# Designed miniproteins, single chains: the designs that were tried, part 33

Each design is a single chain, and the fold is of that chain. pLDDT is the mean over its residues in the fold that is shown.

## One batch from the design tools (miniprotein)

Design m1208
Fold by ESMFold2-Fast:
Formats: C-alpha cells, structure tokens, sequence
Structure m1208 (fold): chain A 62 residues (1-62)
C-alpha cells in the first residue's frame, strides 16, 4: 500500500538524519492512518521533543 511505501521512505530518512522533525511527524501521520495510534503518538512526541515549537499534528491524536 502507499502507506507502507511512505513508512519505508521516512524510516530511511530518519536512519540518515535522526533529527529530522518533519520526518518524525510524517511517520506519526503514517502510523495514525494505519490505525497504530500508540506508535503514532510516540513518533509525534519525538518530533516535539526535538523541536518544542513544532506545531504539527501532535495535539490532534489526544
């Protein structure tokens, strides 16, 4: 599925740049769309932990 391709893409990006806030947030979005809400929450939290000013989708899961 397109979600599996997106997941692999962002996982590869994070392997090269683990401080890519947008990639952490985008992985959270992929896991949310896959119905893995706890994993989505973890990835969103990582994005906020790296950049506390990041206003992505982290608040929309709760």
Amino acid sequence: SNLEEQKKKYEELLKKNPTDVKAWNNLGNVYREMGELEKAKEYYQKAVDLDSTYGGSVGNLL
Scores: mean pLDDT 77

Design m1209
Fold by ESMFold2-Fast:
Structure m1209 (fold): chain A 57 residues (1-57)
Amino acid sequence: SEDLKLAIEDFVRLADAMGDAWEAHKNSSREEQLEAMGKEVAKVQAERKERLAKRAA
């Protein structure tokens, strides 16, 4: 289904973004690394919620 396809695409995009965030912060503290990765998770979740809301309208 379209929803499954979008969920897989979100996962791949999140994995890439988390990898980039870790690489950018690999010399930072673990706390900063986790915060940076957490922001990428929140961004993908926000985009997913907005997409679902627009589809429901």
Scores: mean pLDDT 79

Design m1210
Fold by ESMFold2-Fast:
Structure m1210 (fold): chain A 83 residues (1-83)
Amino acid sequence: MSPEQQQNLSQIRVIVDQHLTVYQSQEPDPDVVRRVQQIMDDFVIIASTFSSDTLSFYYQRMQTMSPQQFVQMAQVVIDGFSS
């Protein structure tokens, strides 16, 4: 992985953590929160395979999404990949 990809992936990790924190504050069911954490973790793993340009695209998009919208997008990405 290039230094640029590592930097962009680090930015994605930060925004993912921010979305998770907001989601946790709004969701009273701990089982749902745990499932969302797993979705976000799986998304970051898949994102580590993306090009720098693709990472920048997702980072910009994630900034305009609600936590719920991000979880829906992350699930679609995960469903498209097996690892």
Scores: mean pLDDT 80

Design m1211
Fold by ESMFold2-Fast:
Structure m1211 (fold): chain A 61 residues (1-61)
Amino acid sequence: HHMEMVKNSLKKKIEFLEDLKKRIDEGRKQVKLTPEEQAAYDEYLKRIDENIKKLKEEISK
């Protein structure tokens, strides 16, 4: 079933984004950030979360 291959691809993308989010969160803790830089990272991580949610919804279709 071709949809199974699509779902597997989407799952790998979700795993990649989850790993990326974890790496960014760990990386920012190792540097002293300005409040502006911290806000920018928070916004970026929020966008990653939104993308993960969209991909999970796509799998559910």
Scores: mean pLDDT 79

Design m1213
Fold by ESMFold2-Fast:
Structure m1213 (fold): chain A 63 residues (1-63)
Amino acid sequence: EREKRIQKLIENLRLAVENSGEGLGEANRALLPELEKLIKEGKYEEALELSEEALERLLEEQR
């Protein structure tokens, strides 16, 4: 289900933020409450896009 898929992406983003360096982790940690707000508002597509972009950015930085 779409909602469960988004929840998995958010879980992955949380883990990535926790394992990031302090600077990058701190900046991206602010995105978590934004994602939660979008989900509560039913804006799943926006939440999905935001979480994917944030995760992609974290993965690129770790390269």
Scores: mean pLDDT 67

Design m1214
Fold by ESMFold2-Fast:
Structure m1214 (fold): chain A 83 residues (1-83)
Amino acid sequence: SAKELIEKAEELLKKGKELLEEGKKLLANATTLDEVLHGIGVALRGIGLITEAYLLAKKALEEAKTKEEKDKAKEIIKEAKEL
């Protein structure tokens, strides 16, 4: 259902944002190659979750029957694009 897709997309977007910010902090403080590679890995996992959230939100928008569901899906799509 659109509601389940929206809930999953919101969860993935939140986790993806947290990982992307963590990856950025790791990269800003990295002093060794191992620390750089770790920071890149964390940031890429974040981007992956944000991408999955975007795709689920697009599917939710197509399946949405209510204005509230459509508005929520559009909000997730917008936030994912701005990251």
Scores: mean pLDDT 89

Design m1215
Fold by ESMFold2-Fast:
Structure m1215 (fold): chain A 74 residues (1-74)
Amino acid sequence: MKLSPLEKQVLEELAKRPRTAAELAEALGVSQSAVRRALDRLVAAGLVERRTGADGRVYYSLTPAGRELYLALR
């Protein structure tokens, strides 16, 4: 799979902990729209999962496959 630089950076941040799209946009210095497009591609690829927290916010986390890919990309 061909990953963009932004998709690789999203995987790196999610390897640390689950995050919202807003938190990823702030951490990476990019727009929330750019982060959401990257997240949509990573979710479609089975590398990231979407989950709604008890606070009503949507969080993203690495799947086992996403973690394995992240470790291989270092």
Scores: mean pLDDT 83

Design m1216
Fold by ESMFold2-Fast:
Structure m1216 (fold): chain A 80 residues (1-80)
Amino acid sequence: EEEERRKRIEEELKKVYQDLIDNEIAGFKKLIEEGADVETLKKLADSIIKRMEFAGYPNEFIDEFKKKFDELIKEAEAKR
């Protein structure tokens, strides 16, 4: 019973974390389209990472955000 509850909570939390990461990445895509500097984007990403760490996000989701953000920065730099 308790393990079933834990699995349900973990599945719900994973969906929440994924949704939050996708929303943050979408925000960065919009900022890139608006011509934001790469250094400004990196500072914002560092702030988001620190907030995720403080909120107790699993490392796997923090790493996923970092990976997606790095891909966005590479794409933005390639367009310039």
Scores: mean pLDDT 78

Design m1217
Fold by ESMFold2-Fast:
Structure m1217 (fold): chain A 69 residues (1-69)
Amino acid sequence: MAEDLVRLAEAYLETGEELKKKGQDELAKQYYNLAIEAAKRALETAEGEVKDRAEEIIKRSEEQLEKLK
């Protein structure tokens, strides 16, 4: 369900941020991309608050990817 995909995307984003804090930038990039993929899948069926959460995850994950070189 879309809610399960959003929860998965949130977990990937959180893991990516933890990896970035540990200096594991390449692994952090992989998890940010996984978060975007899961959130985009959620958007195919998500409405209301679940859609808003998925869009926020994509935005935050993309912002973090731009900060990594």
Scores: mean pLDDT 84

Design m1218
Fold by ESMFold2-Fast:
Structure m1218 (fold): chain A 60 residues (1-60)
Amino acid sequence: MHTISVKTASEELAQALAAELEAEDPDVQASVDGNTLTITTSRSVEYAIGLALRVLGDSL
């Protein structure tokens, strides 16, 4: 299991991105704590990093 945490601009944005990630890939578990989005996957570290970079792009 690989876990990466990303801070977003807001709790609303973190929640929206979490729902989007889980809807796109059943292997991805996303959780929100305040404005922090945590991505957990059984796939590769490279895959998890790719998802984190997408979240950062969407939060800018």
Scores: mean pLDDT 76

Design m1219
Fold by ESMFold2-Fast:
Structure m1219 (fold): chain A 63 residues (1-63)
Amino acid sequence: SELVKKGEEALAQGKYEEAREYYEKALSIEETPEILANLGEAYAKLGELERAREYYARAAELA
């Protein structure tokens, strides 16, 4: 997905809020373990550890 790729590029550049926005858009189109895990990482980088944990748990459930 182009949105996932843009999210990964933003995450690599330390643009964590932009990464979160791209991953949230990707998730609204298709829910996959990859997108959920990526969104968890973005929230963890933003310091939102509870939200990160929720997304990682969802990713594990779908994998």
Scores: mean pLDDT 87

Design m1220
Fold by ESMFold2-Fast:
Structure m1220 (fold): chain A 59 residues (1-59)
Amino acid sequence: RDARLQALGRAAATMSPREQRAVLLVYLAGRSQAEAARALGVSPATVSRYLRRAEARAA
């Protein structure tokens, strides 16, 4: 079981829709930060910030 992915899913519920989608695309769908950025219409640096915030909440 992946307790960290479950924690990320719960943390994502408190985030904006774009932040939630970035986390799901990278961690659950296995997409790169660049692919997630293209799908969301943001920069890869913005996706990196979303992932850092989600990881801080899951840690």
Scores: mean pLDDT 73

Design m1221
Fold by ESMFold2-Fast:
Structure m1221 (fold): chain A 69 residues (1-69)
Amino acid sequence: SPLSDVEARGEALLIRAAVLKTIALRSEDPAVRAEALAELDRLAAEAEALGREDVAAHIRELRAEVEAA
């Protein structure tokens, strides 16, 4: 089946969120962590705007892992 624009955009947001989590968890700089958390919140909102609630939920889980670390 062909990948839809909404599906492709949702997957791109999720990949970016995973990269941000990795950077944040490896960083000892609180400014980097703060920027990553803010960007993860933005990506989750963008996923919701796309109607990709599954992606938004996954991004929020990644954010919670960063906040808990």
Scores: mean pLDDT 86

Design m1222
Fold by ESMFold2-Fast:
Structure m1222 (fold): chain A 120 residues (1-120)
Amino acid sequence: DELIKKGKYEEALEEYKKRIKENPDDAEAWNNLGEVLLLLGKYEEAKEYYKKAIELNPDYAEAWANLGVVLAKLGKYGEALEYFEKALELNPDYVLAQAAYDSLDEEKIKEIREKLREEE
């Protein structure tokens, strides 16, 4: 099962790399390539691709949240919280779900959400 799953991720990597070669400004393709790398445990590479997605589209809440997940997996919890806060500012509902499963407990997510309410 894991070998079959890895084969599908490798196929997805090739597809998104092709898409990026044809359109380097495709923020969604950079983000999706990062997601595949995150699933493969290639956190440093995923981080660079998510940064590129944000560079191309600074309002891309999903890419900010995904960068937070990668940073948390790398042990950079302070930076992860900052990027989750940015993603919650852009799309509150999306980041709360992702952060809960991957990097943050419910109490930490509440703290971020409460801080964002104060910055209205």
Scores: mean pLDDT 75

Design m1223
Fold by ESMFold2-Fast:
Structure m1223 (fold): chain A 70 residues (1-70)
Amino acid sequence: SMEEQRELAREIGEELRRIGDGVDLYLQAQKLERQAEELEKQGKYEEAEELRKKAEELKEKARELGLKIK
């Protein structure tokens, strides 16, 4: 049925959009983790901890969108 094919295409499209959003959040989290590492090298541990917390929040949002990350 054409209706069944359209519904499947819609579901696939929605999942691809969620994957894209999750990837963007994960890349933002990785950037924050790199910034935190550089701050730690400079002895700015409080600022680094704040960025690591923000990175973890972004990873949690990515996981909520179904992205399988460590």
Scores: mean pLDDT 82

Design m1224
Fold by ESMFold2-Fast:
Structure m1224 (fold): chain A 94 residues (1-94)
Amino acid sequence: EEKEAYEAMKFLYEAGAKKGNPQAYYNLGVIYYDEGKYEQAVKYFEKALKIAEENNYPKEFIARIYDVLASAYEKLGQTEKAEELRKKAEELRK
């Protein structure tokens, strides 16, 4: 039952991503991050970031994407890149 609900959510997020919804890309990134698939998480978070920035989404949403992208890069051992992304999130919240 839990796995069926999880697969249904993933399917809905994949459908939203095909429509260019940055929230759907963000949610897919979180799913892959939770599965330990950090390279796939980065890919989806970067897509969410690009669409959110190009369509002038709220700064707090963009900052949240920078935070999770930084966490994913840190898991991949890219500490300097993670620090750069966290600084961008802080700047957006000012």
Scores: mean pLDDT 81

Design m1225
Fold by ESMFold2-Fast:
Order: structure tokens, then C-alpha cells, then sequence
Structure m1225 (fold): chain A 93 residues (1-93)
């Protein structure tokens, strides 16, 4: 399921990716499923929801990785929060 959501993100099918990522999080919440869900929100122009999704993952005790920091950087950049975006991009190194 997560792999199919990733495939849809690659194809630009962001709404389909969102639906599959939501289902993946509901059935088996993993950091990867949260990252894919957050990525779909960023691509659909909902960066605030992307940040909220990854914050929820942290609240559940999941350790953020470079992949999740890259999504946070992109989301903050879309919000015009360039200082926060740069900080998360450095964490993704």
C-alpha cells in the first residue's frame, strides 16, 4: 500500500496518493506512511496539514528521519517560513 502511494506521488497523482497514504496510516501507522501522507499534502498545496501529520508522528513516539525533515523543509518553504525550512533542510543532511 505505501509503495503504491509512493508510485502515485511519482506519477503526479496526488489525490490518489493521499487516499492510499491515509489508508496506510489507518491500517498500520509507520513513519514511512506518515511521510508519504505529509508529502501528498505538500503536493496538494496543504503544507500546514503536512506539518501537522509529521508532528502527530513525533507525538506517537516515531523518530523523524532525513526523509521526514526534507518534507518539513518543503512545507515550511511553501508557507514562507524560510528560516525554519533551512533549519530542517540542514537536519536532513
Amino acid sequence: MVEKAVSYLFQGKYEEALKLAEKAVEENPTLRSYIVLARAYVKLGEPEKAIEVLQKAEDLGLELTPASYRVLAEAYRKLGEFEKADEYEKKAE
Scores: mean pLDDT 85

Design m1226
Fold by ESMFold2-Fast:
Structure m1226 (fold): chain A 85 residues (1-85)
Amino acid sequence: SATPSLEEAQRAADTAISLVDDAIKKAKELEKQGKYEEAVRVLNTGIVAARILATLASNDPEGLARVKERIAEAEKLRDELEKKI
């Protein structure tokens, strides 16, 4: 049935976005403390988890697009922080 699969995809997308947003928030807090290596690690952990959840979001193309945008934001922040290590 379409209903459980779509609901699961939407939940996976929302969870992925929440994990990335949490990782970005924690990384910015660590950046303020000069803990760049730890901030990069937090971002990488969130990105990997979000990418795994994104595999469950294929039936929600709008949610999947939002997940990809959030991952791109986290990757940009990670790359900027890596330059400070």
Scores: mean pLDDT 87

Design m1227
Fold by ESMFold2-Fast:
Structure m1227 (fold): chain A 65 residues (1-65)
Amino acid sequence: SVSKEVAAYLLAIGLSFAGAVEEIEFKDDTLYIKARIETEEHERLVKEFEEALKSLGIKVEVTYL
């Protein structure tokens, strides 16, 4: 199976291509995301992504720009 860290990076890369994420950093078992929310769809996507990562046992901290 894929490690949780690798899964987190792959999912974060996918979200970055969706245009909702400016920066991604993984540190001390926590994934830090800087997100630019320009639409309600972007906000929903970021929240769904955060919940998906939390369901995998990954800590996520989102900063909204």
Scores: mean pLDDT 71

Design m1228
Fold by ESMFold2-Fast:
Structure m1228 (fold): chain A 103 residues (1-103)
Amino acid sequence: MTVYTAVLITLAEPLDPERARAAAEAAQAAALATPGVLRATVGVASADTIAALIEAEDEAAARAAVEAIKAALEAMGVAVASVEYRIFESAHDASAWLEARLA
C-alpha cells in the first residue's frame, strides 16, 4: 500500500543558507535513491530545520528513506539533533501534519 511520510529534522546547529540548501539537496537525492521510494521532496524550513515529504510503496521503503536522509546529512558533517516522522495513507494528512509543525 502506497504511504506518505512527513519528516521534520532538527539540526544541532543552524546552517548558513548555501550549506542548508546543499544538505537538503543531498538528503532529497538519498531519499529518491532508496528502493521503493516513488517521490521525495526535501527542503529547508529554517536555518536549523529540514522538512521532507516522501511517497513510498510501503512502510519499509518509507523508513529506509528516513534513515537514508539522516545518513546523508551525517555524511555531510551536519549534526542532527532529532528526527520526527509520521507515516500516513493520505498525502493530504502527511502535508497537514508537517504544515502544523512548521507554523
Scores: mean pLDDT 87

Design m1229
Fold by ESMFold2-Fast:
Structure m1229 (fold): chain A 59 residues (1-59)
Amino acid sequence: KVKELQEEFEKNNGDIFIVANKALELGVDPNKIIEILKEAKENNLEPEEVLEKLIKAVL
């Protein structure tokens, strides 16, 4: 799961929306994904920081 998110991130040049969709496919709660994306927008998080939060959500 973690490796799949990292590969999707690298393959799509850091596109967080594509990585978030992959996390959803891997079974992450949709509400948790929305929360992470909202936090990313409100705090201007770097793509790498959003990836880390999605990885924690998959674990």
Scores: mean pLDDT 80

Design m1230
Fold by ESMFold2-Fast:
Structure m1230 (fold): chain A 88 residues (1-88)
Amino acid sequence: MKYRVLALVDPGSLTPEQVAEAARKGVEDAGGKVLKTRAVELPDGSVLVTIEAEVPEDITPQELADAVRKALEDAGATVLGVKAFELE
């Protein structure tokens, strides 16, 4: 299954690149393959991460979102929101 994950985070001391790396780790920890990742710093200092990933069919959007949240929090970011959307 192909998913898009959106995460909005307060990065603390992390760079947008480090936030993207942590989110990628979350996808990989869930058994997914990262196809594309991007992190953009917003004017308020928060970071929006967008990931496209291919994951096994038995992985739910919620499980993927939870794995990304955990990886971001483990890296030191405060997660304001995470959501995974099934594509195709």
Scores: mean pLDDT 84

Design m1231
Fold by ESMFold2-Fast:
Structure m1231 (fold): chain A 59 residues (1-59)
Amino acid sequence: MNKENLRKRVEKLLEKNPLPSSDQVFELVREAIKEGLSFDEAMDVVSEVILEHLKKLVA
């Protein structure tokens, strides 16, 4: 999995569930690590997408 693929998965999760559980978010991080991303890279992507989504909701 590359960073773009992870971004799309997080975006789809947030569209389906705007307040996803930590377990759902952690599951995506685990899948990303399994497919070649580091923990830090996966967490950075997830945090960035969630923050961007929150900003869009306020705009």
Scores: mean pLDDT 77

Design m1232
Fold by ESMFold2-Fast:
Structure m1232 (fold): chain A 57 residues (1-57)
Amino acid sequence: MSDAEIERALASARAVLESGDRVQLRVALRELRRDPQMMARPEGQALLAEIEAALAA
């Protein structure tokens, strides 16, 4: 993925977090975990933690 593609993917995942839709959050969690480039980035790791926290609540 290019940096622009990663930034767009992060923005999409943030929108899902803001929506609070648990189904979309679970999908975003799986997609984020499957992308090694996203998981290598601090922003991706922070977003993963936020999604996990939202799903645990």
Scores: mean pLDDT 77

Design m1233
Fold by ESMFold2-Fast:
Formats: C-alpha cells, structure tokens, sequence
Structure m1233 (fold): chain A 87 residues (1-87)
C-alpha cells in the first residue's frame, strides 16, 4: 500500500496538482487501499473532483488553466504515471 500511495503522490506532483488535491488523493488511497487500475482511477477521479471542483467525480471536459489540461486528461495522466512507477 505505501508503494502505490507514494506512486500516486509522485504522479500527482509531476502533473502539477495543487497540494490540497494531492492530499485528498492520498487520504482516499489510504482509506480505500486500491489494488488494481480501476480502483486507482476511481480514487484519483474522486480526489481531483473533490479537491479541485467540489464534486464527487472529476468533470472530464473542464479545462484547468493552472495545469493546461482538461479534468479527464489530468486523471488519465496521473493514472498512467502511477502505473509506470508501479511497473
């Protein structure tokens, strides 16, 4: 669990997510202890959604100027980088 949580934290930092959003993703990962890609994606989407949009999930088409990407692209980037670190 510590390895996957650290990978999620590192990937979120690489993507340029705000510290509050990174903390939310880490907290959700600690609570849910994701073991596969679908569970990791759900945690990341929920964390970004609540941390940046005040919603239960990430709005896929919403552009985030501070990062230069849409919500969906950010979720995909964090998931992909997390998988690469875990591989």
Amino acid sequence: MDRIIQAMRQSAQQVGLPQQTIDQIVQLAQQNQPTNIQQMSDVISTGIGSGMFGSSTTPMDTYIPSIGRTGGQIVDDVVQITQQIMS
Scores: mean pLDDT 78

Design m1234
Fold by ESMFold2-Fast:
Structure m1234 (fold): chain A 80 residues (1-80)
Amino acid sequence: RAEVEQAEREARRLVDDVVRRGFTGADEGIAEADRLSPALGRAVGAAMDVARQKGLSPEEARELGRAAVRAAGAALLAAA
């Protein structure tokens, strides 16, 4: 439980870092999230792909990424 919460918090920080860098290093950020959990890596990757495809603002991209990470974290807790 605490480990999932910490992984979710770290993955949200990775989303903020990727967006702040204008998606430079997105592959590295996704790989770091995947090392925490494959579900978190997939959530970050999917959110960043949608943000790039739609040309979302940094604020919208952070909101989308954080929401995806929160949903993945909740699913990990429910699937245990």
Scores: mean pLDDT 80

Design m1235
Fold by ESMFold2-Fast:
Structure m1235 (fold): chain A 62 residues (1-62)
Amino acid sequence: EVEKLLRELLDESARLVALAVELVVARKEGDEEKAAELERELEEAARRVAELERRLEAARAA
């Protein structure tokens, strides 16, 4: 459903923004371990956003 995909995309996009802010803070504080973990979480969230965008494109085309 297009509506469900849009909500999931919004939620994942909001998570990306939150993780990006936390990463900036961790880097400024010199917390390299936390920064590395946040980078991994950002990559995972970005992949999920890309997949949701692809699915939304397919759903709109149908």
Scores: mean pLDDT 83

Design m1236
Fold by ESMFold2-Fast:
Structure m1236 (fold): chain A 62 residues (1-62)
Amino acid sequence: GAGAQAAGRAATPRFRAAFERVLAAGEGDPLVEVELTPDGARARVTGPGGEGEAEATAAEGA
């Protein structure tokens, strides 16, 4: 429902920041893993520059 969509959208700036951080530290291809739930979203980015994580809840998106 709407809560899950809001959580996913709220997570976008957070895991984009994690992705950008990994890219800034290195120029290789990052691996992005995303877990979406009704109450939130998590993303992990792994690449030559290291790792980044981001998390958001439905409350942050609403």
Scores: mean pLDDT 59

Design m1237
Fold by ESMFold2-Fast:
Structure m1237 (fold): chain A 71 residues (1-71)
Amino acid sequence: GKEEIKKRLLQLIGEILRLIGEIFDLERERERAIEEGDEEKARELEEKIKKLEEERKRLLEEMEELSKKLS
């Protein structure tokens, strides 16, 4: 019932926070690569960031849908 939805929401919150931290770290690394003129590394990091942002978006959408079921 609703308790299982709440458990899933807590799991999603944890995963989203982890992704936010990972994206932040990769954005710092990308900025350093740009400052160093390493265009290849900056591009690889940008692609990794985009994949994590897409994953974060999917988890946020799942969280929104589950939250609607509790409201």
Scores: mean pLDDT 86

Design m1238
Fold by ESMFold2-Fast:
Structure m1238 (fold): chain A 97 residues (1-97)
Amino acid sequence: MSEKELEYEISVSMFLMAASVAILALRKKGTEEHREAAERIERLADELVEALETRTKEGLERAREVARELVELLREEGLEDAANAVEKAVEKALETL
């Protein structure tokens, strides 16, 4: 595996871990609104991975848009540390492509 490809895989894994922790935290709050937010975060995370995996200019532009929406949603839910972790990991993943 190339050094850049390893950095990409690590960055994607870090972003997915941050998203997973955020989803778990929201689900533990037990309200319907938090459950819906967790479901939306999960969908955006999946869309982001799919966009990154295209390795195309259009896919990378979509990945940037989805990442912005995901980070904004995390911040709106008060999950600033998760939002910052996702933002940094996604930026690093995009830099390796």
Scores: mean pLDDT 84

Design m1239
Fold by ESMFold2-Fast:
Structure m1239 (fold): chain A 106 residues (1-106)
Amino acid sequence: SSSKLREIVEQLVKLFSQPESSPEEVNKLLDQLEELLYKDNALEEVVKLAEELLEGNEAQQQTAWILANLVLKALSDKELETGELTPEEKELKKRAEEILEKLENK
């Protein structure tokens, strides 16, 4: 799943580097990412990929913003289901929020 996550992220960066991206293609890749997050518990890997993209070009930064928001949504859904996040999940939430803060301040 780590290899598949990286492939999907690279495809998103490629779409956002185009002058006009297809919403249908973007949405398909986002659906695939969401499935991997819920099936494979890949939250930490997605946060790491977003952190790698944070210091990149505009398309990479846009992808980082989307990935950070997907992680926050998945953690919010988990907190609603379980009542509380684990310490590890709280740290991932903090890291995802820090990605968004850094992108807003650039």
Scores: mean pLDDT 84

Design m1240
Fold by ESMFold2-Fast:
Structure m1240 (fold): chain A 64 residues (1-64)
Amino acid sequence: VPDRETVLSSLRTLKTALDQGLVSEEGVERAIAAMIAQGADPELVIEIAGEVSPRLKRAAERVA
């Protein structure tokens, strides 16, 4: 089960990749959905995504 540190690191990586155009918004949503499928708490993922960026928070809310 991904812990808080793992979720935060993954979301920061996704934000950097999204900002650089290396992943699409749909790609970010798929990555977040995969984290939840691996047992990450959806509420925790939404909380941490909100700390990283509003765009990631919206993606997390869509897939949670």
Scores: mean pLDDT 81

Design m1241
Fold by ESMFold2-Fast:
Structure m1241 (fold): chain A 91 residues (1-91)
Amino acid sequence: GYKDRAQQLLDETQKLADDTINFANESAAKYPSVKDLAQSVIDQANALLDAAKKAYEDSDPATASGLIQKYLDQLQALKEQFQNDLNAFAS
């Protein structure tokens, strides 16, 4: 049901947030010039994860599923934008 879907989406959001934060930390270590950008990405990833957790706790399962999907999509876009920004700094 929707509750199981919301849990799965929350688990996926947690994994993507962890992957994004790890990637940002590794990038900042390799390229000190992107440290502030990497910190911004980490802060945004944590905010999206916190929003997803709040949606899971505070919303009905159908609403939570929709909100968490949006946060997951935003987190994916954040990671892709950071990868594109790093390509500009590496060239």
Scores: mean pLDDT 88

Design m1242
Fold by ESMFold2-Fast:
Structure m1242 (fold): chain A 65 residues (1-65)
Amino acid sequence: SREAILRAAREVFEERGFAGATLREIAERAGVSVGTIYSHFRNKGELEIAAFLPEALAAMQRAIA
């Protein structure tokens, strides 16, 4: 379910921005509880970093390759 949380987080953050995104909506879209999100991530900021960091790192690697 960690991957489902990351996918849902990407969608909600892209649609609503960081400030507008809620862990409740992310949990509902991922099909999990808010408590399940907290079992994988300490806070909303850590979730955002985990959701987008791989894409950001890939973009940086392609820019210097």
Scores: mean pLDDT 76

Design m1243
Fold by ESMFold2-Fast:
Structure m1243 (fold): chain A 70 residues (1-70)
Amino acid sequence: MLISLDEIENALVRLLLEGKISPEQAQKIAKALEATGKEFFTLEEIREIMEKFEDISEEQIEALLELLKE
């Protein structure tokens, strides 16, 4: 399954509204995804990018990936 950058950014906004992620965390994840130059990502690629950040928990990664599985 391929997820568009726009869908990932929308899911990050939803997590922000739910208080599950900070604005700073959402911004750096979005920038890291944009830096790849890719328009579409697998769930595994999204996980690998998020795991590079020390301040992003496994629970936060799982919350984003669960939203994107719909």
Scores: mean pLDDT 84

Design m1244
Fold by ESMFold2-Fast:
Structure m1244 (fold): chain A 69 residues (1-69)
Amino acid sequence: SAAAEAAARRAEALALFEEALRLVEQGKIDEAQRLATRAYLLLSEVDEALALERAREFHEAVQRYLAEK
């Protein structure tokens, strides 16, 4: 069903955002940004509001990491 496909894509995108956040913690900012962009594109197709929320969270994590140096 379309709902099941949307749920699966949402789960995949959220897992990619979690991996991007781990890459930020490792200082792999370029890799994290590429992964977060991919996650955003996948998530925005099924839940634009959640995609914006998670993108904001990712941006704040990057800014926080850079400010701690």
Scores: mean pLDDT 86

